# Designed miniproteins, single chains, continued (4), part 66

Each design is a single chain, and the fold is of that chain. pLDDT is the mean over its residues in the fold that is shown.

## One batch from the design tools (miniprotein)

Design m14425
Fold by ESMFold2-Fast:
Structure m14425 (fold): chain A 62 residues (1-62)
Amino acid sequence: SKEQADEAYRKGIEAFEKGNYKEAVKYFTEAVTLYAELGDWERAREVGRLFLKAYEKYKKKQ
């Protein structure tokens, strides 16, 4: 649902801001999947960009 997508997105942002990049990657992946399933391509693309930033930080380690 949209509410589940928004919750995953919010949790991803909170994790990213705290430097918990592994958790941010997890939540952004969930949010991208949920927004894409809803056909919300604008939100899916936005979250996808944040996923890439979080994944880059995760690979370089926190």
Scores: mean pLDDT 85

Design m14426
Fold by ESMFold2-Fast:
Structure m14426 (fold): chain A 77 residues (1-77)
Amino acid sequence: MSEEEIENVKRFLEVAGYSEKFIETAIELLKKGEINVEQLWNAVYLLKSGLATNEDDLVEKAGINKEAAKKLYENFK
């Protein structure tokens, strides 16, 4: 992932009011290639709308692996 894509993700999450810890977690997962930008935006939508109530919902609905889904879910709240 490019530095420009990482910066755009950080800015969006910051403007949307996500915690520093959630932002750091999302960026780490993107840099490791454990998630892509589309999976992150789907996860953010599912978490913010309440359609994801646990990490398994992120696996099923956003196509995120279990470990990454757990990290995103735990750091969202």
Scores: mean pLDDT 82

Design m14427
Fold by ESMFold2-Fast:
Structure m14427 (fold): chain A 66 residues (1-66)
Amino acid sequence: RTYLITLTGSVTQQIGTVLRLMGEPFVELERVGERTYRITLTGSEEETAALVAELRALPHVELREL
């Protein structure tokens, strides 16, 4: 599945989120704006659901399904 992620926190929080996403082998990350990334999740339904739930719980992360 493909999602649009917008990072609204501090530079440190933005870097932390990007590094977290880059650490996952089933995440394809494409920068589409200054604070906006397209993520494509190629993992299992369980891996995808767990990561999406984690990202939705973060206060400085906005996630939109495409």
Scores: mean pLDDT 80

Design m14428
Fold by ESMFold2-Fast:
Structure m14428 (fold): chain A 92 residues (1-92)
Amino acid sequence: MNEKLKEAAEEGVKEAEKLKEVAEKNKELSEEEKEAVIKGLEEIKEKFEKAKEYAEKGDLEEAKKALEEGLKLAKELGEKYPEALEKIAKFY
């Protein structure tokens, strides 16, 4: 249903913001890891924000596509920077 899709997208935005704040404040991340993870989280957030906007407009196919793109980016970020995400997880 529209409401669940919108809620999933909104939760994704909140999660990306929270992880970004933790990454920004984390002293164990190298500057390179920090910049890469923050950039990745911003891109993930943008996809989830688009999913939310499409869901609010009733464009369910576009909303689902944007949500799937955001989830794919999140998976790719985790695969590319596993050590950085482990460092963040200690404080999340």
Scores: mean pLDDT 79

Design m14429
Fold by ESMFold2-Fast:
Structure m14429 (fold): chain A 70 residues (1-70)
Amino acid sequence: MLEEAYERIAEIEREALERAKELLAAGDEEGAALVLAEARERVAELLEEAGELEEAEAARREAERIREKA
């Protein structure tokens, strides 16, 4: 299931980058940061489901940092 989790993570990251690009082009830096933070939280959820608890925790902390800087 780890390989399946990473495939889904790659898809989430790709979608988030596309959305963030659109928001940045529109001048919405805060919205772009929020989208990236939400994607990082979703990645953490998938990592936790795959049993990568420590990596999931790190991803959640990164999401919080992104939101704090927005």
Scores: mean pLDDT 81

Design m14430
Fold by ESMFold2-Fast:
Structure m14430 (fold): chain A 83 residues (1-83)
Amino acid sequence: SAAELLREAAEAAERGDAEKALELMDEALRAAAAELSEEDAGVFAIAIAVAKILLKRGDYEEAAELLRKLAETVAKKEAELAA
């Protein structure tokens, strides 16, 4: 799921593995586009763009925190869509 990929991306960012975090974030974007509404996917893409900027700046802890919060939000939306 997009939420699971985001959680893995947060863990990679926390380790300082920016390349792996970026790969997982791109996979999460593709999963979110398939699972979420267009509006929710659009907001998600903006949040991912901010996380990418933080990673490029070396702000790994802030990027990881943002990705974890995003994963929680997406997980709630995925649960609502499955109900």
Scores: mean pLDDT 79

Design m14432
Fold by ESMFold2-Fast:
Structure m14432 (fold): chain A 91 residues (1-91)
Amino acid sequence: LEELAARAAATARRALARRAAEEGLSAEEVAADAARIPAAAEALVKAAELLGEEGLALARELVDATEAGDVARAEELAERLGELVREAYEK
């Protein structure tokens, strides 16, 4: 899971850099979003731990899709992971 957290954070930083270049984000917007990355990576790891093997598989696929620049796939996987986390907490 330490590897997953490190990959998630690195991947999120690369995705932010790509988005900043494409959308012309300000340095302040980039800094604000970058400051949230460690917490988001920790949340992803906790979600994977909570959901077990299925959550871990989805989290890895999400990181892989983000690394590949497949935004549509990454969004689909993020929605699915979020749905499963929500269902788990509703219990």
Scores: mean pLDDT 75

Design m14433
Fold by ESMFold2-Fast:
Structure m14433 (fold): chain A 57 residues (1-57)
Amino acid sequence: HHMEEERRRRIDGAIRAAQQTNASLEDIAKALGFDSVEEAQAEIERRYGKKLEELRK
């Protein structure tokens, strides 16, 4: 699962950056290379089983 782990690390990094900068879902979507906030949120929810808002807490 090396490829999946790498993607997970990138998502984790983007979330951590968002926590520090109060970045929106749109900023995270851009950092991960998604076309829309909804796609980024769906990936985060699939990977972590929670919404981005809860991951920030």
Scores: mean pLDDT 66

Design m14434
Fold by ESMFold2-Fast:
Structure m14434 (fold): chain A 78 residues (1-78)
Amino acid sequence: MEEAEELMKKGEEAYKQGRYDEALHYFIKAAELAVKNGDYELAAEAYRKASEVARQMGREDLARFLEKIAEELEKKAK
């Protein structure tokens, strides 16, 4: 959980600097760690952020896939 939150911060910093490949990498890693820790709320947030980055990169299929994962994780959290 702590490590996933650190990766979220790194992803946000990379996104702010326009480093989309790096931001996507950090958000996906954060989501994977959050899932391993059972934190489906944080995992859904991380996948939504990754989807936003993928959309900025013009990777529409990836963005839709990540958004769908986030939606399913939100259902598990509630």
Scores: mean pLDDT 84

Design m14435
Fold by ESMFold2-Fast:
Structure m14435 (fold): chain A 58 residues (1-58)
Amino acid sequence: KEIIVGDKAYKDPELMKKLEEIAREKGSIEMLKFYIEEYEKKGWYDDPLYQAMKPLLE
C-alpha cells in the first residue's frame, strides 16, 4: 500500500478488531505474530495498533 499519512497508515481500530476476531475464530496466533513482525521490521513501535496487538500475544 502507498502511504499518504506516514508510517501510521495502519492506525485503524476496525483492522485491530478484525485481527483479534480472526485469531479467536481460528486460534491463529500466527496471524498476530506475522503482523507484529512486520511492524517491528518497519520500526513502527510507537504505532497505536502495534501497541494494542503486542499484548495479545503475552
Scores: mean pLDDT 59

Design m14436
Fold by ESMFold2-Fast:
Structure m14436 (fold): chain A 99 residues (1-99)
Amino acid sequence: KILSPEELAEQLGKRLNLSPEQVEELKRLLENLENRENAERAAAIISLAAAGKEVKLDESVEELLARLDPSSREGARGLADLLLETAEKRKKAEEILNK
């Protein structure tokens, strides 16, 4: 079963030791993946937390990405693309189920 945006954010929060505020922001972003900027922001937050770096929710996507190493920035872009692809597949599955 594909995890809901809320379930995915909660599982990532446990694995990456995210604060409650960071988990809530991640839930918001993952629920709104139609916006590419939200996918990029979610990927940046996940990548910074996975690297053990501080995640400041008041930073722009560009500021968050600038705190990652170049290789981690490439990984964050790949993660953003994967999040968008997963959201599109979920939307398509919901459209099929409603027919």
Scores: mean pLDDT 78

Design m14437
Fold by ESMFold2-Fast:
Structure m14437 (fold): chain A 90 residues (1-90)
Amino acid sequence: NKAKAEEYLKKGNKLFEQGDYEKAKEYYQKAVELDPENAEAWTNLGIVYYKLGKLEEAKEYFEKALELDPNNATAAMNLAYVKEVIENGK
């Protein structure tokens, strides 16, 4: 199951790099379903939701990533950024 979750994470990453955020979201969702303790997959799910303009969901996924790995610098930085955008954007 972890190997399959890692495959889905890699497929999501490739789609994200191609700008296909909706398909990237589907693969990241499959990755966290198979390995819900993977902080990287939750972080990437947050990033893709941010790209889709879903700021509140992005915030929740970054918070989930930090609960799993408090030292995840990418999740911490993106959470701070998303909170700032929500606060300052109206």
Scores: mean pLDDT 87

Design m14438
Fold by ESMFold2-Fast:
Structure m14438 (fold): chain A 92 residues (1-92)
Amino acid sequence: MEELIEELVEAVRNNDRGRIRELAARLIEEKVPAEAVVEALRPIVTEQLKKAGVPEEQIEKRVEAALNEVRRALEAGDVERLSILLGNLVDP
């Protein structure tokens, strides 16, 4: 489980869309807890929003909105939606 999440974090940071899709499918197949995935992605989303110049007071709200979309895709088992959302975390 942790190894799969670590591979996902690396794929997202590298914007490796092919690898993201493969890992998204595996997260859903292996029923990885959505909360574990979301918490691992939180630092990446926070860093990207800061880099994009989002005001500090809006960062937490924007992070939660992005992570809630990822959580919904995981809970729905929507590999296509999850892959798109994960790819957009570093390359919107």
Scores: mean pLDDT 82

Design m14439
Fold by ESMFold2-Fast:
Structure m14439 (fold): chain A 95 residues (1-95)
Amino acid sequence: VEELLERARELLERARRALEEGRIEEALELLGEALELLEEAARVAEEEDLPELRELAEEALELAKEALRRAPPELIPRAIGLILRAIGLLLDLER
């Protein structure tokens, strides 16, 4: 679970940089990959009876989904803000 969350965080950080550089297509691809890892992390955490990690993965997943929904046609700064919040949640796990 922790390895999946760490990889998702790395992808979210890369997606944020891509959005800041105006590489929208690359950012969307990276967000999509992060979403898949977060969904898998939530599933594994549920199977292993780790409710705190499941909740964290689900919260990060929802923030990333919202960023993906808003990024293409609307506001890049808002999408970046949502990604940073998701990264913050995942970093809190690592302490």
Scores: mean pLDDT 72

Design m14440
Fold by ESMFold2-Fast:
Structure m14440 (fold): chain A 58 residues (1-58)
Amino acid sequence: MEELAEELAEEAARLARTESLATALNHLKQRVDELVKDPEEAKKVLELASKKLFETLT
């Protein structure tokens, strides 16, 4: 879970730098929905990945 959240946060950070924060957040949500089939776990992964994205974003 944490490793997945880190990978997704890194992908989203690249999109935020090249596109926009809105595009990055939308991509993150779509990727979590694709990879995590349980809705409750998807929420936790999305929350963790969003937190990591926010911490690493420049």
Scores: mean pLDDT 78

Design m14441
Fold by ESMFold2-Fast:
Structure m14441 (fold): chain A 59 residues (1-59)
Amino acid sequence: DKIAEIDREIERIRAEVREKLSTLSPTQATAFAIRAIGRIFDLELEKKRLEREEAERLA
C-alpha cells in the first residue's frame, strides 16, 4: 500500500530529525530540520493526492 509506505517514510524522516538534532551543531540542525520539513510536506501532499484518487475511484 503506497499510502502506508509514505507514512513509514514520514516516520523515518522524523526519527532522522530527532537523531540529527542531538549530533549536529545548532546551525546544521536548523538547516537539516528545514529540509526535513520540506520533505515531509511533499510526502503529505503525495499521500493526500493518493487518498483523493481512491475516493474519486469509489465515487
Scores: mean pLDDT 81

Design m14442
Fold by ESMFold2-Fast:
Structure m14442 (fold): chain A 77 residues (1-77)
Amino acid sequence: NRERAEELVKKGKEYLQKGDYEKAAKYFQEAIKLDPEYAEAWANLGVAYDKLGKTEEAEEAYRQASRLASRARGLPD
């Protein structure tokens, strides 16, 4: 699952670079569905939502990324 999630994040990042933010968000959502603890997928989903003007969804995605990154580093949420 994690290897597939990483592949989806890579594709999502390619769409972010191309300016296709809707496709990028879809790939990041699929990565999160496979690995909901993948902080990088949540961070990139936040970027895609910000670019789409979905500010509240972006903020929630960034919050999830921060929480998961803190736990991965052994830090409190």
Scores: mean pLDDT 81

Design m14443
Fold by ESMFold2-Fast:
Structure m14443 (fold): chain A 64 residues (1-64)
Amino acid sequence: EEEKLAEEAIRLYEQAIEYLKAGNVDEAGRLLSEAQALIDQLSPEAQARVRKEMAELAKKAAEE
């Protein structure tokens, strides 16, 4: 179950990045909120792992 929640949170985050690139900030914000709600249900260790992966995805998407 926890693995499924982590995968779903990452999936929602990837979709949010897609919407941000399209300029749809409102929909991206909704998806980010849903992802955060799932993350809040995870163990601290799983939360740290998911946040790290999300940060890496955001860096790549931002082309820093």
Scores: mean pLDDT 80

Design m14444
Fold by ESMFold2-Fast:
Structure m14444 (fold): chain A 70 residues (1-70)
Amino acid sequence: LSKELEADVLTAFGRMAAHLGLLDLAVRLYEEAIALDPEHAEAWAALGEVLERQGRLAEAAAARARAAAL
């Protein structure tokens, strides 16, 4: 699979983990997606949402800013 497609799949798994309340796993999956495709705006935005749900507000703001810049 291409890096972009692998990032899409990991982002989808991250969303599933977040839906199940597995926030730490969701963060890890989104971070792996970003490592494969640093321009994956969807993964950055989803990471920001999960970080906010964890109360990690400064990190959430940084992830959202990155998503908006892409």
Scores: mean pLDDT 86

Design m14445
Fold by ESMFold2-Fast:
Structure m14445 (fold): chain A 85 residues (1-85)
Amino acid sequence: SEEQLEREILAALAYMVASLVRSIADKYGETAKQAADLLRQAADAILNGDFETAVEYLRQAAKLAKEAGLDSVAKITEKLAEQVR
């Protein structure tokens, strides 16, 4: 169950990034809120074993984070997408 633990860690990281983005979203507007929602949905998809959907959500979240001016969040989110199998 090392694979199960890895999935739980990746999902937890996605939830953590979503929570951080949500906490600052009022400064960065609706696009940042949408990025946070997609990060949460990606975390849910990881936990459900739907890795293809998770990668799509993470990549869309990274794009929206970059559009909102959250370049570091976009980079972290792209790295999370690379780790999802």
Scores: mean pLDDT 87

Design m14446
Fold by ESMFold2-Fast:
Structure m14446 (fold): chain A 80 residues (1-80)
Amino acid sequence: SMERRRTILLMRLLGISGTAEILLKRGSEEQKKEAEKILKEVKEIEELLKKGTKEDLEKAEEKIEELDKRATELEQELLA
C-alpha cells in the first residue's frame, strides 16, 4: 500500500537524520556543512511524503537513495 511505502520511507529518513546529527556533533568542519545540507534535504523530502501521491513517493524514494549514499560516505570518512 502507499501508506506502508510512505512509512518505510519515513523510517529511512529518520535513520539518515540520525547519522547527520552525529556528523554535526563529531565531524570535521566540512562534514558538519554537508550534514547541514543533508538535514535541509530531509526536511524537503518530508514535505514531499506528506503530499502522498504515487509520483511524490517515487520522487521521495529516489532522493532518499541519493541522500542515504551521501550520509554513508560521510560516515565512512568519519570512521577512517
Scores: mean pLDDT 85

Design m14447
Fold by ESMFold2-Fast:
Structure m14447 (fold): chain A 61 residues (1-61)
Amino acid sequence: AASAEEVAAAARAAGVSSAGGATVAGAIGEGLSAEEAAELAAEYAGTPREAARAVAEAVAA
């Protein structure tokens, strides 16, 4: 997805791990919502939920 690189950059800025950022980018690329992508990153990569949600909301905006 065109925004995947921006998602990765936003994840780094928010202190989200590379695994969390990659999870969000991959989920969005598969057509999942930003909310679902944030939940996957929070649960799967151990990313703080608020940070993952902020990244997903930035992409969705």
Scores: mean pLDDT 68

Design m14448
Fold by ESMFold2-Fast:
Structure m14448 (fold): chain A 84 residues (1-84)
Amino acid sequence: MVEEQIDREATREAIRGAAENALKYLKSGKDLRKAYIYIEVAMLLAALSGDEEVLENLRKAAQAVDKGDYETAIKYLEKAIEAA
């Protein structure tokens, strides 16, 4: 069986990176579409890793962006980064 140890670390780093990029775009206000795309990428990676806590925080962030509640979205993205 292929060793998953490297893949697990790479996935965590990718989730953090995507969530951090989403935070950057939300805080800058310059490209909210990119923020949403990065949240979606982080959610896909979290789902693949089976990290329910990270996925739940990312899902709440995505819902907040859809409602235009960027303060709540930032809060949940920061929680996802801390959990990843």
Scores: mean pLDDT 79

Design m14449
Fold by ESMFold2-Fast:
Structure m14449 (fold): chain A 87 residues (1-87)
Amino acid sequence: LEEEIKKLKEEIKKLEEKIKELEEEKKELEKEIKEIEEELKENEDIKNINRLIALKLRIIGIEFEIELLKEKIKKLKEELKKLEEEL
């Protein structure tokens, strides 16, 4: 039981670290998007438009992954609470 609690805590920590990495990646992509949007105001370049679309799609993917990881963490925390109540 105590070993199961330790494993759940480690798994939760790893998932929380993964979310932080994804949130950092999202911030970097959002900065790049803003720079491209500013460039597009001066010159409509198809290369910049295609890059902007690709970056926005990547952000959508990251947001979806973060939500899935948050849901998984929530379930693991509920399981952890049940195990701690048995101690």
Scores: mean pLDDT 83

Design m14450
Fold by ESMFold2-Fast:
Structure m14450 (fold): chain A 119 residues (1-119)
Amino acid sequence: MTVLTESGGGTVPEGGSLTLTGKIEGNFEGVVAVFWVAEGPSGYARGVASITGSGKKTGYASSIKGRATISLDKAAKTAYLNLNNLQKEDTATYYVGAAVLENGVVRLVFGEGVEVTVV
């Protein structure tokens, strides 16, 4: 079973920077993609960034493009989301997720989430 352990988060001033980490344990070889989603104070959830399990392709939401970098350290089995120039609308609970291929079926698994508050 694949488990995601998430860390980082906290209170950051507007214009500040923060790095979130997602450690991947279990079936890392089955991981086809890693991504972050943000759930704002209103309960609205949106995609933030994604990276393929190969590390070859990345994607970013238009609202965060140029202010986020996603990376995957395959040797450490850890994904990183570096956020910079944070704005008040970036205040959210951030969840790391992974799409894992197992027995011909893709499953989505999520970390427990970390809170980011921009003040």
Scores: mean pLDDT 85

Design m14451
Fold by ESMFold2-Fast:
Structure m14451 (fold): chain A 71 residues (1-71)
Amino acid sequence: SEAQEALAEGVEALKAGDWERAVEAFERAIELAESPVLKAYAYWLRGLAYRALGREEEAARDFATADALFA
């Protein structure tokens, strides 16, 4: 799926230390995700990228959103 492709791109960006590209890819994954589980995972990973960028407020919001989607 396009959501899974965006998620994979984001993970590759995280491995490369390209935090900005990771954020953009996970943002697309969130928009395209049809399942709560995939969306939660994308929010969690985007939170990790935001934290790496020092964007603590955005990271905290994404982690909270991911937690809410994972019961």
Scores: mean pLDDT 86

Design m14452
Fold by ESMFold2-Fast:
Structure m14452 (fold): chain A 63 residues (1-63)
Amino acid sequence: STEEEIRRLEELADGYEKAAKTLRENAEIEAKRDPVMAENLRLGEEGARKLAEEYRKKAEELK
């Protein structure tokens, strides 16, 4: 059903938002210890945020 599709998309968006937060926190920890790792984690955060926004938008379009 459309309601089940919306819920699944919202769950995916929430999952990517949580992943982005974890990547951001890890990037901050690594910033002084391993700047190269910190930069890679920041790129991962950007990717996760974009996926979260895409799934959130798809869920809203179905409402």
Scores: mean pLDDT 88

Design m14454
Fold by ESMFold2-Fast:
Structure m14454 (fold): chain A 91 residues (1-91)
Amino acid sequence: SSREVARAIGHLLDGLVYYEEGDYEKAAESFEEAIRLLPEGSDLRAIAYLNLGKVYEKLGEKEKAKEYFQKAIDVGTGDIRKEAEELLKKL
């Protein structure tokens, strides 16, 4: 729904802000809420997965980071998929 997508975008933006501030726990919560509100296979969901993988990498949770980068590869296209593939190789 349009309301769910709008709320998901808000949570994506909050997650990016928390990530830049180094609040990785709040960043993870924000990206997870965005994922909950977005349909499977959406480009925004792929972006949320990519960023959640980056969060778990910063938290030292390597297996979770791998899981979310793989999800970003599976649903992502173009630059998002390529970035997720490059980040997964560096883990």
Scores: mean pLDDT 88

Design m14455
Fold by ESMFold2-Fast:
Structure m14455 (fold): chain A 61 residues (1-61)
Amino acid sequence: MSPLERFAEALEELKRLAKEKKDREAARFVAQVLQTVDPSNEEQLLEFLERVERKIRELKE
């Protein structure tokens, strides 16, 4: 799976969890990532992927 595909899947999961838990901070984080991410920058995609996956773990616990 490409970094872009992995990022897109993780971001959709975070969006779902933010909506389910009504977490405004997580929703804000998603909006910030969407505003700043450059899909052509693989290094940035991997950095954002790590942050998104960390936030998903926080929301599941």
Scores: mean pLDDT 80

Design m14456
Fold by ESMFold2-Fast:
Structure m14456 (fold): chain A 73 residues (1-73)
Amino acid sequence: SAARAQAVLAAVDGVVAAARALAAEGRVEEALALLRQAIAELREAIAREEDPAVRAALEEGLARLEALRAELE
């Protein structure tokens, strides 16, 4: 579903914004903890997802969160 794929990307945008806000406040360890939790949740969601469009959105989200984690580490 395109609507479900958009909802996934919107949720990922929210996690990115929250992690960046924490990092901007010097709360880098909290930002990394948030990203690690979200990455684990996305990996579980990908393993269970059968809709190719939603899976692609989850994989895009995972790549974005892993890139941000690497930037902050």
Scores: mean pLDDT 90

Design m14457
Fold by ESMFold2-Fast:
Structure m14457 (fold): chain A 110 residues (1-110)
Amino acid sequence: SEEEKLRLEAEILKTLALMLGYLFPENKDIVEKLIKLIDAFINNADEETIRKILQELGLSDEDIEKFLNLSPKEKIEVFREVLTAIAKNKLSKEEVAELIRQKIDEIMKK
């Protein structure tokens, strides 16, 4: 039940990402990378696959390790935060990477 709910939320976030890429084609490259990351999460891809996608997004090795250590629910919180920010603002790749880093740090601080 909980795993099914998390998968459904990830599918909804993927649909939102696809819509954002359609509505704001200038954000296409960033949105496509986020879709790859969400798809990897939905399909329970190995850590190497997720690591590679996060490297493409510009995250440091330290931040990638922190992300990988998050629970599935916390990973979805990161996706939600980033997609919400993209929906409101035109963000660069560097700004998206910084938002991911900030959200990871926020989650880890309790």
Scores: mean pLDDT 84

Design m14458
Fold by ESMFold2-Fast:
Structure m14458 (fold): chain A 55 residues (1-55)
Amino acid sequence: SAKLAEAQKAAAEAGKSKGPLAGIQTGYNTGRELGLSDGERQQAASAGAIAGLRA
């Protein structure tokens, strides 16, 4: 969904800039604000973690 993509993008940007834990936290927080399911919040958090580890 567009909302999931938005959360994944925000999480990845935070992960690259501030590290994997920041990516995870941003993914969960943005997912919650956008009303995403728990599974979708986890997907966004995972994107943030991966981006942070690869940065």
Scores: mean pLDDT 84

Design m14459
Fold by ESMFold2-Fast:
Structure m14459 (fold): chain A 84 residues (1-84)
Amino acid sequence: AKEFAEKGKEAAKKGDAVEGGYYAGLGAKLGGKAGDAEGAAAGAEAGKEAAKAGFEKGDAASGAAAALRAIGGAIEGGGLEAGA
């Protein structure tokens, strides 16, 4: 879980929002399913960084895809459903 979040952050730093979002979403999903709240949160933050990298490049589609994958992974993992 945390390993995929780190891969997502690394891809985001290279400006690859699509790869960053994919790994971030996977990290959030796997962390949540395993009950690893830190891993799930790390995946969500990596997805936020990947989305930001996409939007900063003017690629709204890649930025949106990264954000949706991170959010979807977190929801599927149940790690971010704190009701707030």
Scores: mean pLDDT 68

Design m14460
Fold by ESMFold2-Fast:
Order: C-alpha cells, then structure tokens, then sequence
Structure m14460 (fold): chain A 71 residues (1-71)
C-alpha cells in the first residue's frame, strides 16, 4: 500500500509540475514537453501494472491522456 500511494503522489506532483512549467513556455515547446511527459507516464503505467500497482497504473495512464489532450 505505501509503495502504491507514493507512486500516485509522485505521478500527481510530476503532472502538476509539468503543467505549471508548460504554462511558462512558448506554444511549440510546451507541446513538446507535454508529449514527452505523456510518453514517460505511459511507460511508467506499464511498469506499475507489471508490479501489480493497478491503481497507480490507471492514474499514470489518465495523466498521460490529459497531457496529450492539452498538447
């Protein structure tokens, strides 16, 4: 449980930090950052799922989709 909660918190913080930083960048650079972070979150979701951390994996996939939608 502690590991999954830590993973969820880290995903949330990374997503929030990425969005805050993207807001300070020119449109093209912001889009590239959002797409790169979405790809990393998707890869993280697959690893979390392999570890049996299904809730954290779902949160990571949802965060990745959100970043792609905003890109």
Amino acid sequence: MALEEAAVEQIRRVTEATLAFAATLPEEEARRLLLEMAEQLEAAAEELARRGLERAARVAREAAERLRRLA
Scores: mean pLDDT 85

